# Designs tried in a protein design run: designed miniproteins, single chains. Part 27

Each design is a single chain, and the fold is of that chain. pLDDT is the mean over its residues in the fold that is shown.

## One batch from the design tools (miniprotein)

Design m963
Fold by ESMFold2-Fast:
Structure m963 (fold): chain A 55 residues (1-55)
Amino acid sequence: EEPPVVERSQLLEAMKALEKGDVEKARSILDDPEVAEQLLKAYENAKKLREKAKK
């Protein structure tokens, strides 16, 4: 399988958009929908873990 090529700067910009709650912008920054989906899932899992820690 050929891995998608995404610049690190684009990943950082997508993460900043997610912090603002702009999921649509994060998807637009990442041309590859597979990479965008993985980043979104990882971010969502991190949020759930934080809420679980708060009890």
Scores: mean pLDDT 69

Design m964
Fold by ESMFold2-Fast:
Structure m964 (fold): chain A 92 residues (1-92)
Amino acid sequence: EVDEELEAFFAEIVDELYARLKADPSLTVEELKDFIKKKLKEFVEKNPAIGEKIQARLSEVLGRPVTVDEAIDILAERLATGLKDWYEAELA
């Protein structure tokens, strides 16, 4: 169920970021990443078990130990880049 909670959380973030990009298309990947990172940190603070699960999954995927902070940073960067690329493609 931790997977379902995390998926729901990401879906909500994507919806919020999409709304922000609609309101301000000039938002950079860095600004989107900072927003996602802040939301992830707040979510993990409220749900410490989620932070542990994120760390464990990223460590498995990357084949090396990753801290919670590193895992959050990596996830935020990947999500921000993917969303920005998708939004720019939609405008083309």
Scores: mean pLDDT 77

Design m965
Fold by ESMFold2-Fast:
Structure m965 (fold): chain A 100 residues (1-100)
Amino acid sequence: ASTTASGTATVAPGESKEVASIEAKQGDTLTVTAEVTSGDGTVSVSLLDEKGNILASVTVAPGTSGTITATVTGPDGTVKVVARNIGDTAVTVKVTIEKS
């Protein structure tokens, strides 16, 4: 199984979009780095378990990066990184997930 995953997505104003996902087991620690690579909007990045419960979230300002570290407390399965653009311009978000 892969210990890393990554994705890039363009997120319109007010929209939420899945950027990356990884298979994880209960007790795994995930480190997510999210970067706004283009656009002037602020982005809320959330890490969701298999059931859609929020494990952790971070707000990333334009041209910066944010990091989340969280333990998977839910069931084994697919963990998703969802970016929501809370600004008024489209943004491109790059996400990297590392599992340990």
Scores: mean pLDDT 84

Design m966
Fold by ESMFold2-Fast:
Structure m966 (fold): chain A 85 residues (1-85)
Amino acid sequence: SSIDEKMESLSPQQQETVHIMALLLRIKDPSITEKEAYERAIEILENNDEKEFQELVDFLYELHRQARAQGKRLDIEDLKKMAAG
């Protein structure tokens, strides 16, 4: 199945979770493609991979901590810019 077909099968809340996870995966490892990041994010969600999910949550909290230390807020548009390089 294509990534688009898998995304369409998800709830809006699950789609948002996958988008955030894919962005975090790309920020953590810029060597992976956008496609690979989405495939991995969907796999984490479908397999209920608690360890991988928690690692991404911890990474997101670390990014928020770093932004806050600089007097900045981190939103989804900031994550998109970081993932794009």
Scores: mean pLDDT 84

Design m967
Fold by ESMFold2-Fast:
Structure m967 (fold): chain A 63 residues (1-63)
Amino acid sequence: SETRKLILRGVGLTLRAIGALLDGDLAAARESIEELRELAEKSEDPEVSEFLKEMAEKLEAKL
């Protein structure tokens, strides 16, 4: 399903952002967070969109 693909992509971007933050690669972290935000805006499922948006905001707070 498309919803499953979006969730898996969101999880992948979240893990990439965490890895980048742990490595001190702020540029890579910002790039992954931005992609996560774009994914949230493209999501037609309000619950998935809100989840991805909240995750991006939490990760950005760690920058």
Scores: mean pLDDT 83

Design m968
Fold by ESMFold2-Fast:
Structure m968 (fold): chain A 54 residues (1-54)
Amino acid sequence: SKESALKVGYELRKMALLVDMEVNSKDEAIRALEAAQKIPELEAFATEQLEKLK
């Protein structure tokens, strides 16, 4: 379904954010996660990762 395809897309974006956190400075990673929080489907994931970085 379209929902299943979108879910896979958001999971790939979450993986990209995790990779970004490994290669960027803490401040840059926080800014990327703060931007992701504005996307409803990524909000919970981004918030959880921000807590781990602080």
Scores: mean pLDDT 75

Design m969
Fold by ESMFold2-Fast:
Structure m969 (fold): chain A 56 residues (1-56)
Amino acid sequence: SEKEKQQRLLRAIGEALRAIGDILDAELAGGPDAEERIREARRRMEEALEELKEIE
């Protein structure tokens, strides 16, 4: 349904934005875990972008 598609879209956008925020936080904070945190957040961002491509 259109409502379900809209909810999927909003959730995917929200996740992409949260992942971007996590990347920025890791870049600013630095530290020994920063590289791993950035890698994980980039993966989540890519998954969210892929979900967006599937939505009509």
Scores: mean pLDDT 83

Design m970
Fold by ESMFold2-Fast:
Structure m970 (fold): chain A 115 residues (1-115)
Amino acid sequence: SMAARMAAARERAIQLGKELLGDDVPEEVRLAFGTLYAIARGEGPIAPEAFGSDERLERLMEKVIELLKKLGLPEEAIQGIRDFYRALRGEATPEEVERAMKAIEKAFEFLKKQK
């Protein structure tokens, strides 16, 4: 069913976020980052409803950004994640989306190297 597929996608995103960020971050942060990673890999998006309200999504993204800064991600990668978040909200041009996808891929490679 669609509900089962959505639940599996959510669990997959949480697992991807855990692999990149570790166990010490909240599930919502792992879900958000794992979702960005899955989208960047072409594994398809999780429905926007998975993030809840716009205010909750905005607060969650700021927590993700602060965590990534603490992990030492380059400013270009941080900006790419911000631009991708704007793209998910429909606030970015196609060119900005392409640049954001490339910056996200670089951020994931950086995190993989940090163990």
Scores: mean pLDDT 66

Design m971
Fold by ESMFold2-Fast:
Structure m971 (fold): chain A 64 residues (1-64)
Amino acid sequence: MDAEEAARAGAEAARAAAEAGLDGHGVQKSMTRAVVESADAGADDEGVRAGGRAGGEQMKALGY
């Protein structure tokens, strides 16, 4: 998984959790899980970092 795919996975996980009505903790946990799955899928350190950053920015955009 490249950094772009990892970033997309993190952002999509945060958005999906928010759309499902989870609170900020639930959204953060879903984003963190997506980042861990990116690492398991072969994302390097930069990819994992990009996933976390994109997920965090998405959470802020959603008001968390």
Scores: mean pLDDT 74

Design m972
Fold by ESMFold2-Fast:
Structure m972 (fold): chain A 73 residues (1-73)
Amino acid sequence: SAEEEKEELLEETQKKIEELIEKGASKKEILEVVRELVKKLKELAEKEKDPELKKKLLEYADFLEEHVEELEK
C-alpha cells in the first residue's frame, strides 16, 4: 500500500540523514535528501487511488517542503 511505501521511504531517508550527519555532511546535502523524499512522496501520491491516503501523502510532502524552504533561508 502507499502507506507502507511511505513508511519505507521515511525509514530509508532517516537512515541516509543519520549516515550523512555521522560523516559531517553539510546542511545543503541533508536538505537535498529531504527534497528527494518530498519528490518521491508526491510521485507516490499521484499513483495512489485512495483519495484520503493521497491527501495525507500530499499534506505530508507539502509540510516537509515548507520546512525545507524555511531552513534554506
Scores: mean pLDDT 78

Design m973
Fold by ESMFold2-Fast:
Structure m973 (fold): chain A 78 residues (1-78)
Amino acid sequence: MEEELKELLEKLKEAIKKNDEEAVFEYLRQISEVAKSASPEVRKETAEELKKLAETLPKGSNMRLALLTLAKELEQMA
């Protein structure tokens, strides 16, 4: 996984812990931009990490839905 994506995923995890939805959505936007320019393998790995993070969130969460939506988009590009 590219270093930038790893850093953004760690920031995303911290935003989730703080329940900061605005920060979560901002980091998801940045992850989307970096991942779309990455290799197909890196996009697939990023999608898998997003799915794992989503499983740690309540099923009714807007953050969970946003994570799963981006993961699906990245998988469709791989």
Scores: mean pLDDT 82

Design m974
Fold by ESMFold2-Fast:
Structure m974 (fold): chain A 66 residues (1-66)
Amino acid sequence: DELVARVAELRAAARAAGLSEREIDVLILHEVHGYSLAEIAKILGISVSTVSRLLRRARRKLAEYL
């Protein structure tokens, strides 16, 4: 319940900051669930470099907005 509420709050803030759904998914998988970049890459079927770029972009957008 608490995790679900926190995820919903993070998703709302991320959307307000202009993050894409993929950027939000990578952010949540890494920051909330603690998956490594390699694990997220396998889950989403993308490269580790793409996961790293999405996570960096997500964090930068949030830092600029918040």
Scores: mean pLDDT 82

Design m975
Fold by ESMFold2-Fast:
Structure m975 (fold): chain A 62 residues (1-62)
Amino acid sequence: MVDEEEVDEALGLIWVAVGKIALRNGEDPETVAEWLRKMAERAEKEGLTRFAEVLRRYADEL
């Protein structure tokens, strides 16, 4: 069985991959960073703290 924390982190990595695809397709990095930060805020409200942390770290690197 996969731990909920492992799923939480995996969801964050999947969303980072989506952000990378958007950047490759010509989306502005600032726009992608805003999407990731908004998603992180929503994830944190749902208790997905690892998901939120992964998204914020990637957004801050953009």
Scores: mean pLDDT 78

Design m977
Fold by ESMFold2-Fast:
Structure m977 (fold): chain A 64 residues (1-64)
Amino acid sequence: SMAEEHFNKGKEAFAQGKYQEAIKHYAEALSLDPLHEEARAALLEALNKQRAQAGEPPLGPLVA
């Protein structure tokens, strides 16, 4: 599905340390499949990686 395509692109970007690109792809995956639990968890992780680089505290779990 298109949601899985974006999820996979997000994982590739995350593995390369491209957290902004990973966030974009994970957000697109969730836009297409709002119940995608793995994409939601991955988005939170990518957001927290970007926040850590900015010196900001981590976000808690994303609500459904």
Scores: mean pLDDT 82

Design m978
Fold by ESMFold2-Fast:
Structure m978 (fold): chain A 88 residues (1-88)
Amino acid sequence: TEHERKVAEELEKKAKEFEKKKNYEEAGRQYFLAGTLYESAGDYKKAAELYRKAAEMYRKAYEETGDIKFEGWAKALEVLARQAEEKA
């Protein structure tokens, strides 16, 4: 709905702010949450875009920390992005 899109837009804005601060873990989390709300609103194209951005952020977090959880999260998000693209 319109409310879901407004909340998703705010989360996307916060994600960009964390990305600029190089807080890639929080940036990835905010992009993921924004993607789920766009998907709930039926905007599968935008959801896929945000899932891919979240995956990119988690890959950067993996590069900085070596924590394998971030590689797992990035791969899961790439699957979600592909599934959203198939629904578009």
Scores: mean pLDDT 88

Design m979
Fold by ESMFold2-Fast:
Structure m979 (fold): chain A 87 residues (1-87)
Amino acid sequence: SDTALAEEAFRALALKKAGKELSPLQETLAEYAELEQQIMDEFNKYSVENGVGITPETREKVIKEKGLEDLVARREALLAEIRAALG
């Protein structure tokens, strides 16, 4: 499930930040979690500063205004790699 993937990804990021040894899959999960956190932080900041909900249209606006297109593309590539590894 998406929740289970998110939990494993953020666990891998926590292990990385703690200086623990990671498997190759855990390294990919940690990178995914770090990018997801960066992107979500920008959406949340925009939502709070502008008093608006985050809709698909608002997300697209934030991505363009903050120049996050490369981060989003990298996140999608890592997610595809993770899903291929997990089945």
Scores: mean pLDDT 86

Design m981
Fold by ESMFold2-Fast:
Structure m981 (fold): chain A 76 residues (1-76)
Amino acid sequence: GNLLLEQGRYDEAAEAFKRAIELDPSFVEAYLGLARALIKLKREDEAMAVLLEASEKFPENPYLKKELPGLLAQLQ
């Protein structure tokens, strides 16, 4: 997923991260990657839903705590 994000292939990145979450629901980086891809695709409602789910599942995760405010700001 991350390589597809770096290449600007946001639709493919979103699908890859969604599959990663299905295989490992604890993979917090996949939730952040999916939200980033959805923000680039201007699918803001879906990005918000993913970020809220990640926040509920991983409230103490340091990666999520660092990245979440910046991603939420992009949705305003």
Scores: mean pLDDT 80

Design m982
Fold by ESMFold2-Fast:
Structure m982 (fold): chain A 68 residues (1-68)
Amino acid sequence: SEVETLRRLRDLMVAGLRAAGAPEEVIEEVERLFEEAIKALEEGDYEKARELVERAIELHQRALSESG
């Protein structure tokens, strides 16, 4: 299912951020964005879900490049 795919992607990204030593607030924001995307999918709002996932991916990429 699309929800299961999104949950799997979330878990992989969060694991990557933790391994890279990203700040907890960044990890929390990525998790929040995926939770909102899952809600949007369940409501049939595919455009909103896509935008939220793209934002989570962008934040993940920035965190990996700027991690302390």
Scores: mean pLDDT 83

Design m983
Fold by ESMFold2-Fast:
Structure m983 (fold): chain A 83 residues (1-83)
Amino acid sequence: LTPEEATALGRGTVEEFEKNKEEIIKALKEEAERVGKKEVAEGLEKRIEQLRELARLSAADPEVVAGLEKVIEEIEKIKEEIE
C-alpha cells in the first residue's frame, strides 16, 4: 500500500466501524460461539496489528490516525468481552 492508499483505506475503515459498531460486536460474539473464543480472539489480534500498520502508513493524516487508534481501542474491548 502507498501512504495515500493506506490513508484512504484507513478513513473507510473508521467510517465503516463507526457506522456499524453494534452490528460488528454482535457478529463477533456470534462467531465466537460458532467457531470458538480463541479463534476469534486470535483473528482480532491480527486485525489490531493490521490497523496499527495502517495507522503508521497514514501518519501524514492525524485525523485518520486518531480514528484508527479509536477503532483499535474498541476492538481490544470487544476481544476482552469475548474472552
Scores: mean pLDDT 81

Design m984
Fold by ESMFold2-Fast:
Structure m984 (fold): chain A 86 residues (1-86)
Amino acid sequence: MESTPADVAEMLERYKRLIREEAGLSDEEIDEILRAIREQDWETIERYVEESPDRARAIIVQLAAAIQGELTEWQRKIAEEIEAKR
């Protein structure tokens, strides 16, 4: 595989800290988001994004993109919508 497992683990831990700091989510909520991303359960991810403030939305989308190793159309669309609303 192209990514080293250790690099992915470090990135994941950094994003967990950012979510706790910026979104104010509990460890249980962060674990649920990570599970949803791993299982590609976008419905669960969308629910957390919808219920979260804009800053938390951006972090959740970035975490999803980082785990999948690419920028998703979902991340780009959310970023464009946030920019357009300003």
Scores: mean pLDDT 64

Design m985
Fold by ESMFold2-Fast:
Structure m985 (fold): chain A 50 residues (1-50)
Amino acid sequence: MMDEIKEQMKKRKKELDELVKAGKISESKAASLYTAYALRLIADNLPYQE
């Protein structure tokens, strides 16, 4: 599970970097979106933590 989440996060970062390169979003926005996506992906894919 964690490896799959890590790979999804890595893939998402690459996608966001491509959007920045294409001028569709700013680097700051890409960082914000990546952080939000990473937190949401972890929460959604882990069955209960507490």
Scores: mean pLDDT 74

Design m986
Fold by ESMFold2-Fast:
Structure m986 (fold): chain A 71 residues (1-71)
Amino acid sequence: LEEKIAEWEARLKEDPNDAAAWAGLGDAYYDQGKYEEAAEYFEKAIELAPDSEVGRVARLLLADAKAKIAK
């Protein structure tokens, strides 16, 4: 998991507008149960690529993460 996070961080260091990398970080934090951090990363992915497949998936995962936070 740390390896995947480091990979996404390296991609973002080269291209901070890589929506897929932001979504990847969101997914990694979601898998750890860190829903607040996951939501922030998904929001960034949606901001960068709202009309893409990445943006659509990030919107669904963001809604689920927010539901988990509300509990």
Scores: mean pLDDT 80

Design m987
Fold by ESMFold2-Fast:
Structure m987 (fold): chain A 97 residues (1-97)
Amino acid sequence: KPSPLAIEAEALVALGRMYSYLGNKLIEEAKKSKDEEEKKKLLEEAIELYEKAIELFERAIELAREAGDEKLLREAEEELKEAKENLEKAKEELKKL
């Protein structure tokens, strides 16, 4: 049965996923662009979105741990790992410009 902490953590995971999804969309747009200035702007925006997602997932992990929700904790940790990997890839792509 969900505690108030688990409900808040679940909401934060959902919001983090939204930011991560938007970041992924901007990365795909950057890959399709032939304009270096447009690519740079899209990558910078994607980086900001991934950073926001990371903050949300880190907060969700804290709340899930306090709630003792093992499933939600694992889910938030997996999402955090993916968002961090995507952030590093976006930063590396930006360095190539």
Scores: mean pLDDT 90

Design m988
Fold by ESMFold2-Fast:
Structure m988 (fold): chain A 69 residues (1-69)
Amino acid sequence: SEELLEQSRADMAEGARAHIDAAEKYLKEGNYRQAGIEAVAAMVLAGFAGDEETLKRARELSKKIDEKM
């Protein structure tokens, strides 16, 4: 059961990174609404995964997106 929980957290961390990549793409395209949605998804997944580095990246990205809105 511990191994399944660790895999679940790893999958959530990978998902968080994918959402960061999507948020950066949308931010570059000027789609601030979708960029914001992706950044929030990344924060939620990184938080559940305990991935502090990815959570920090998502928070910084969310702040940058908010500055454009």
Scores: mean pLDDT 87

Design m989
Fold by ESMFold2-Fast:
Structure m989 (fold): chain A 85 residues (1-85)
Amino acid sequence: AAAIVAAAAEAARAAGEEVRNTLIRTGQTGEPEDLPDERKEELLALAGRIQREHRGASFEEIVAALETIPERARAAGAAAGAAAA
């Protein structure tokens, strides 16, 4: 359980970075839900890989974690901006 939660958190963080990079690259701000379908598919593929590595986790739980990526990416960006390198 703890290992699965940690893996989901790491994946959500990594996916959040990818989402943020995509938003910066496409010039989009404030509308993370309008991500290109290709990027959404990549996030779902990442969730599938994590589920295969941690077979105790449900795919739906991992997807739910990834669905908070827009907020997590924003929070991570704010934290990174506030924290020293």
Scores: mean pLDDT 51

Design m990
Fold by ESMFold2-Fast:
Structure m990 (fold): chain A 100 residues (1-100)
Amino acid sequence: WEEDYAKGVEALNKGDYETAVKYFEKAIEKSGGKNADAYLLLGQAYYLLGDFEKAVEWYKKAIEIDPNNPLAWENLADAYEKLGKTEEAEKYRQKAEEIR
């Protein structure tokens, strides 16, 4: 899974978000679905593609595995803000500050 994760990060840094999605999905599959960082970056790739609903879905998966990463809560809040759900965004921003 580590090679696919590294290729996903490289694609994300180059702005190839569709390729990043593909490699992070492969990394998740090979890791048995327990890699919080891969879910977080998959969510970021969807966010950068403008698919904020999928970004929310994958950020929630990252939080299920690692609820103590404030970055995952911040990214979840940003995605909810893009969806116009300002109350949910504020709630998750507060959660990120509590963990930090």
Scores: mean pLDDT 81

Design m991
Fold by ESMFold2-Fast:
Structure m991 (fold): chain A 65 residues (1-65)
Amino acid sequence: MVKVTGGAGNPENRTEEQVARATEAGRIVKEGVESGDAAAAKERLDPLVGGQAAEQAGLGIEYLQ
């Protein structure tokens, strides 16, 4: 089986830090949807969740606009 460790969204490996990062990422996505600025949200997400997850979040924000 494939084990995933250190992922902010992984419930089996959630620490307080990982939960805090996931909460902050969700807040950034919400702000991006409210402002309509997917690019700014993606830049803020990149250091928290990595480029791939930030890209997906940016696409989600654009879709909701």
Scores: mean pLDDT 68

Design m992
Fold by ESMFold2-Fast:
Structure m992 (fold): chain A 57 residues (1-57)
Amino acid sequence: KLDEVEELVAEFVEKINEGKATEEDIEKFLEKIAKLTNLSKEELEEMLKSVKERIKS
């Protein structure tokens, strides 16, 4: 559901901003989003890049 995806994204972004997100958290997050939204591989990779950029910066 879109609502569940929105909550999942918000929680994950908060973890990233707090510097608590790990690569495992990213992979789990993307897996859950893929299940809920049936996202394409390209969309998943764009999200992963965005998330990794925030974590590394």
Scores: mean pLDDT 68

Design m993
Fold by ESMFold2-Fast:
Structure m993 (fold): chain A 59 residues (1-59)
Amino acid sequence: MEKTVEEVVDAESLEEAKKKAEEIARELGKQGWVPTAVEVEWDEEKKKAKITLKLAKVE
């Protein structure tokens, strides 16, 4: 199985956004989802980041 997860998070920097993406990926890993791709789009004006994770589940 594959799925895409999109979340918008508050981030004061691109580095903070990347750390939050890693935290989300780690939590999904506990549920058996393996991240196959991670994309982070950071908006400096809004201090928000859009995180897109492509995930696969091992059966």
Scores: mean pLDDT 81

Design m994
Fold by ESMFold2-Fast:
Order: C-alpha cells, then structure tokens, then sequence
Structure m994 (fold): chain A 60 residues (1-60)
C-alpha cells in the first residue's frame, strides 16, 4: 500500500501502460493452459490490477 502510493504519485500514465502490458501477457500465459502458465497468468493479472487501480487513484 505505501509503496504503491509512491508509484501512483509519480507516474500514473506509466502504471496504466504497465497494467495493459501485464494483462496482455497474462492472457497469453493463461491461453497455454498448463499449471505453471496459469500460475504465472494469475501473478501477472494481480500486478495489472494493482497498476490499473493505482493509476486510476492517482488520476483522482
């Protein structure tokens, strides 16, 4: 939470771009359907959600 707040304050647009990139990667890993790839996809989606929420909060 504290670390995310610092990132949001500095580069909201960069965070939004990173969220999009992570979502795209997560989708590709998930489409492969193996347990390892599904785990990787979940990690990437979590990162994307954090960056997207952070960018949105920083815009406000």
Amino acid sequence: DEVAKKIFAETAKKNKQLAEDYRKLADEYESLGTPENLKKAEELRTKADIYEDGAKAAEA
Scores: mean pLDDT 76

Design m995
Fold by ESMFold2-Fast:
Structure m995 (fold): chain A 58 residues (1-58)
Amino acid sequence: MSLEARSVEEFIEALVALGVAPEDVEAVDLETGERLSGGEAHTALLADPSRRFLVTAL
């Protein structure tokens, strides 16, 4: 299952919904297609809250 995260809060909610830790997810930037770890995506959202990710459990 993949969940869209459009904010830091939605990212945390996605981790809870998937039942996984940040290291056990892949996040794909919906604009660029860049593949990041959950930790990297969280840091990216803190730096630029306009970013959007598709969060998938590994």
Scores: mean pLDDT 80

Design m996
Fold by ESMFold2-Fast:
Structure m996 (fold): chain A 69 residues (1-69)
Amino acid sequence: MSEEELRRVIADVLGIAGITPPEKTSEAAAKELGISRELADAVLRNAFDILAGVPIEETEEGEKLLEAL
């Protein structure tokens, strides 16, 4: 998946997080975006660093997210 597509998925996951209780965010994001719950959890965990403009390829977690997508 491209970096632009990954950032869009992260933005969508954060949008869902803003309207759902924290305990339901990963499940809601997985269902709405058609991704695995494990991937939704990984996106939420790493979303701040990626959205802050850190190059995805320069972070170990960002590289793992690109491989998972």
Scores: mean pLDDT 64

Design m997
Fold by ESMFold2-Fast:
Structure m997 (fold): chain A 61 residues (1-61)
Amino acid sequence: LLVKGIEAFRNKDYESAAKYFEEAYKKEETPEILKLLALAYEKLGDKEKAKEYEERLKKLQ
């Protein structure tokens, strides 16, 4: 899931990247995955979701 998300992100398929990163996060809640989720939603223009994951990342650190 994480690898597939990164591959989608590199191909500029940010919708698929976000979905794969959400599934990865559901299985393993890591700061790295939260950062990737925030970045993917930023690229999608979803500022609200990007901010939500950025704030969650700060709380886990």
Scores: mean pLDDT 80

Design m998
Fold by ESMFold2-Fast:
Structure m998 (fold): chain A 102 residues (1-102)
Amino acid sequence: MENLKKLTEELKKIIKEAVKEGRPAHIVIKAKDEVTEEDVKETIALSKEATKNATGPSEITIESDAKVLKPEQQEMLLEILEALAEAYGDEEALRGLALGRA
């Protein structure tokens, strides 16, 4: 999906900018059966706001109305986790992934 690729790129930018500013990144992902351009804009805005107001360690919050994430949504999540690992360290990103799946 073009929308998921665009969302992934923009979320990676949020992580990069947070690191430059010495702040944690708090990424919010809304998982729906179909991700629209409106969903992309909303997710970017929520992630920017959460990151600006972040006071704890970096995290990913998944809001899902689906029982299971689609493969393309899982790929997006993995790319965002890789970006967090590159920015903040592999152990912290892997810990976040394990807690999110548990």
Scores: mean pLDDT 69

Design m999
Fold by ESMFold2-Fast:
Structure m999 (fold): chain A 61 residues (1-61)
Amino acid sequence: SSRERAEEVERRVREGKLSLEEALEELKQIDIEAHKEGDEEAVQLARRVAHEALEREAARR
């Protein structure tokens, strides 16, 4: 499901296994699919994970 895919991206972001660009690309695709499915919770999760990835990148120096 789109939610499970968003959770997997969140896990990989937290583990440092995805670049910011890779994470944002995958989350964009998840957002599109979640909208097609009407899964508003998955849309909100994908957006939250995107913000987390941006904050993580800003802190990582």
Scores: mean pLDDT 81

Design m1000
Fold by ESMFold2-Fast:
Structure m1000 (fold): chain A 61 residues (1-61)
Amino acid sequence: SKKKEAEEYKAKGEEYYARGKYAEAEEAYTKAVELDPENEEFWENEIKAAVEHLKAVVESL
């Protein structure tokens, strides 16, 4: 089911986030949001990863 696939992408995103791979975490969470757009937790996780990814980009300037 789409909800099961979304949970798998969430788990993958959590693994990347824990490793500091924020760009990859953002990508995984974006897939989870696409598969289950009504799940607010997935949106919150995507935003959180996106913010950390943006911080990493800004710090590299």
Scores: mean pLDDT 84

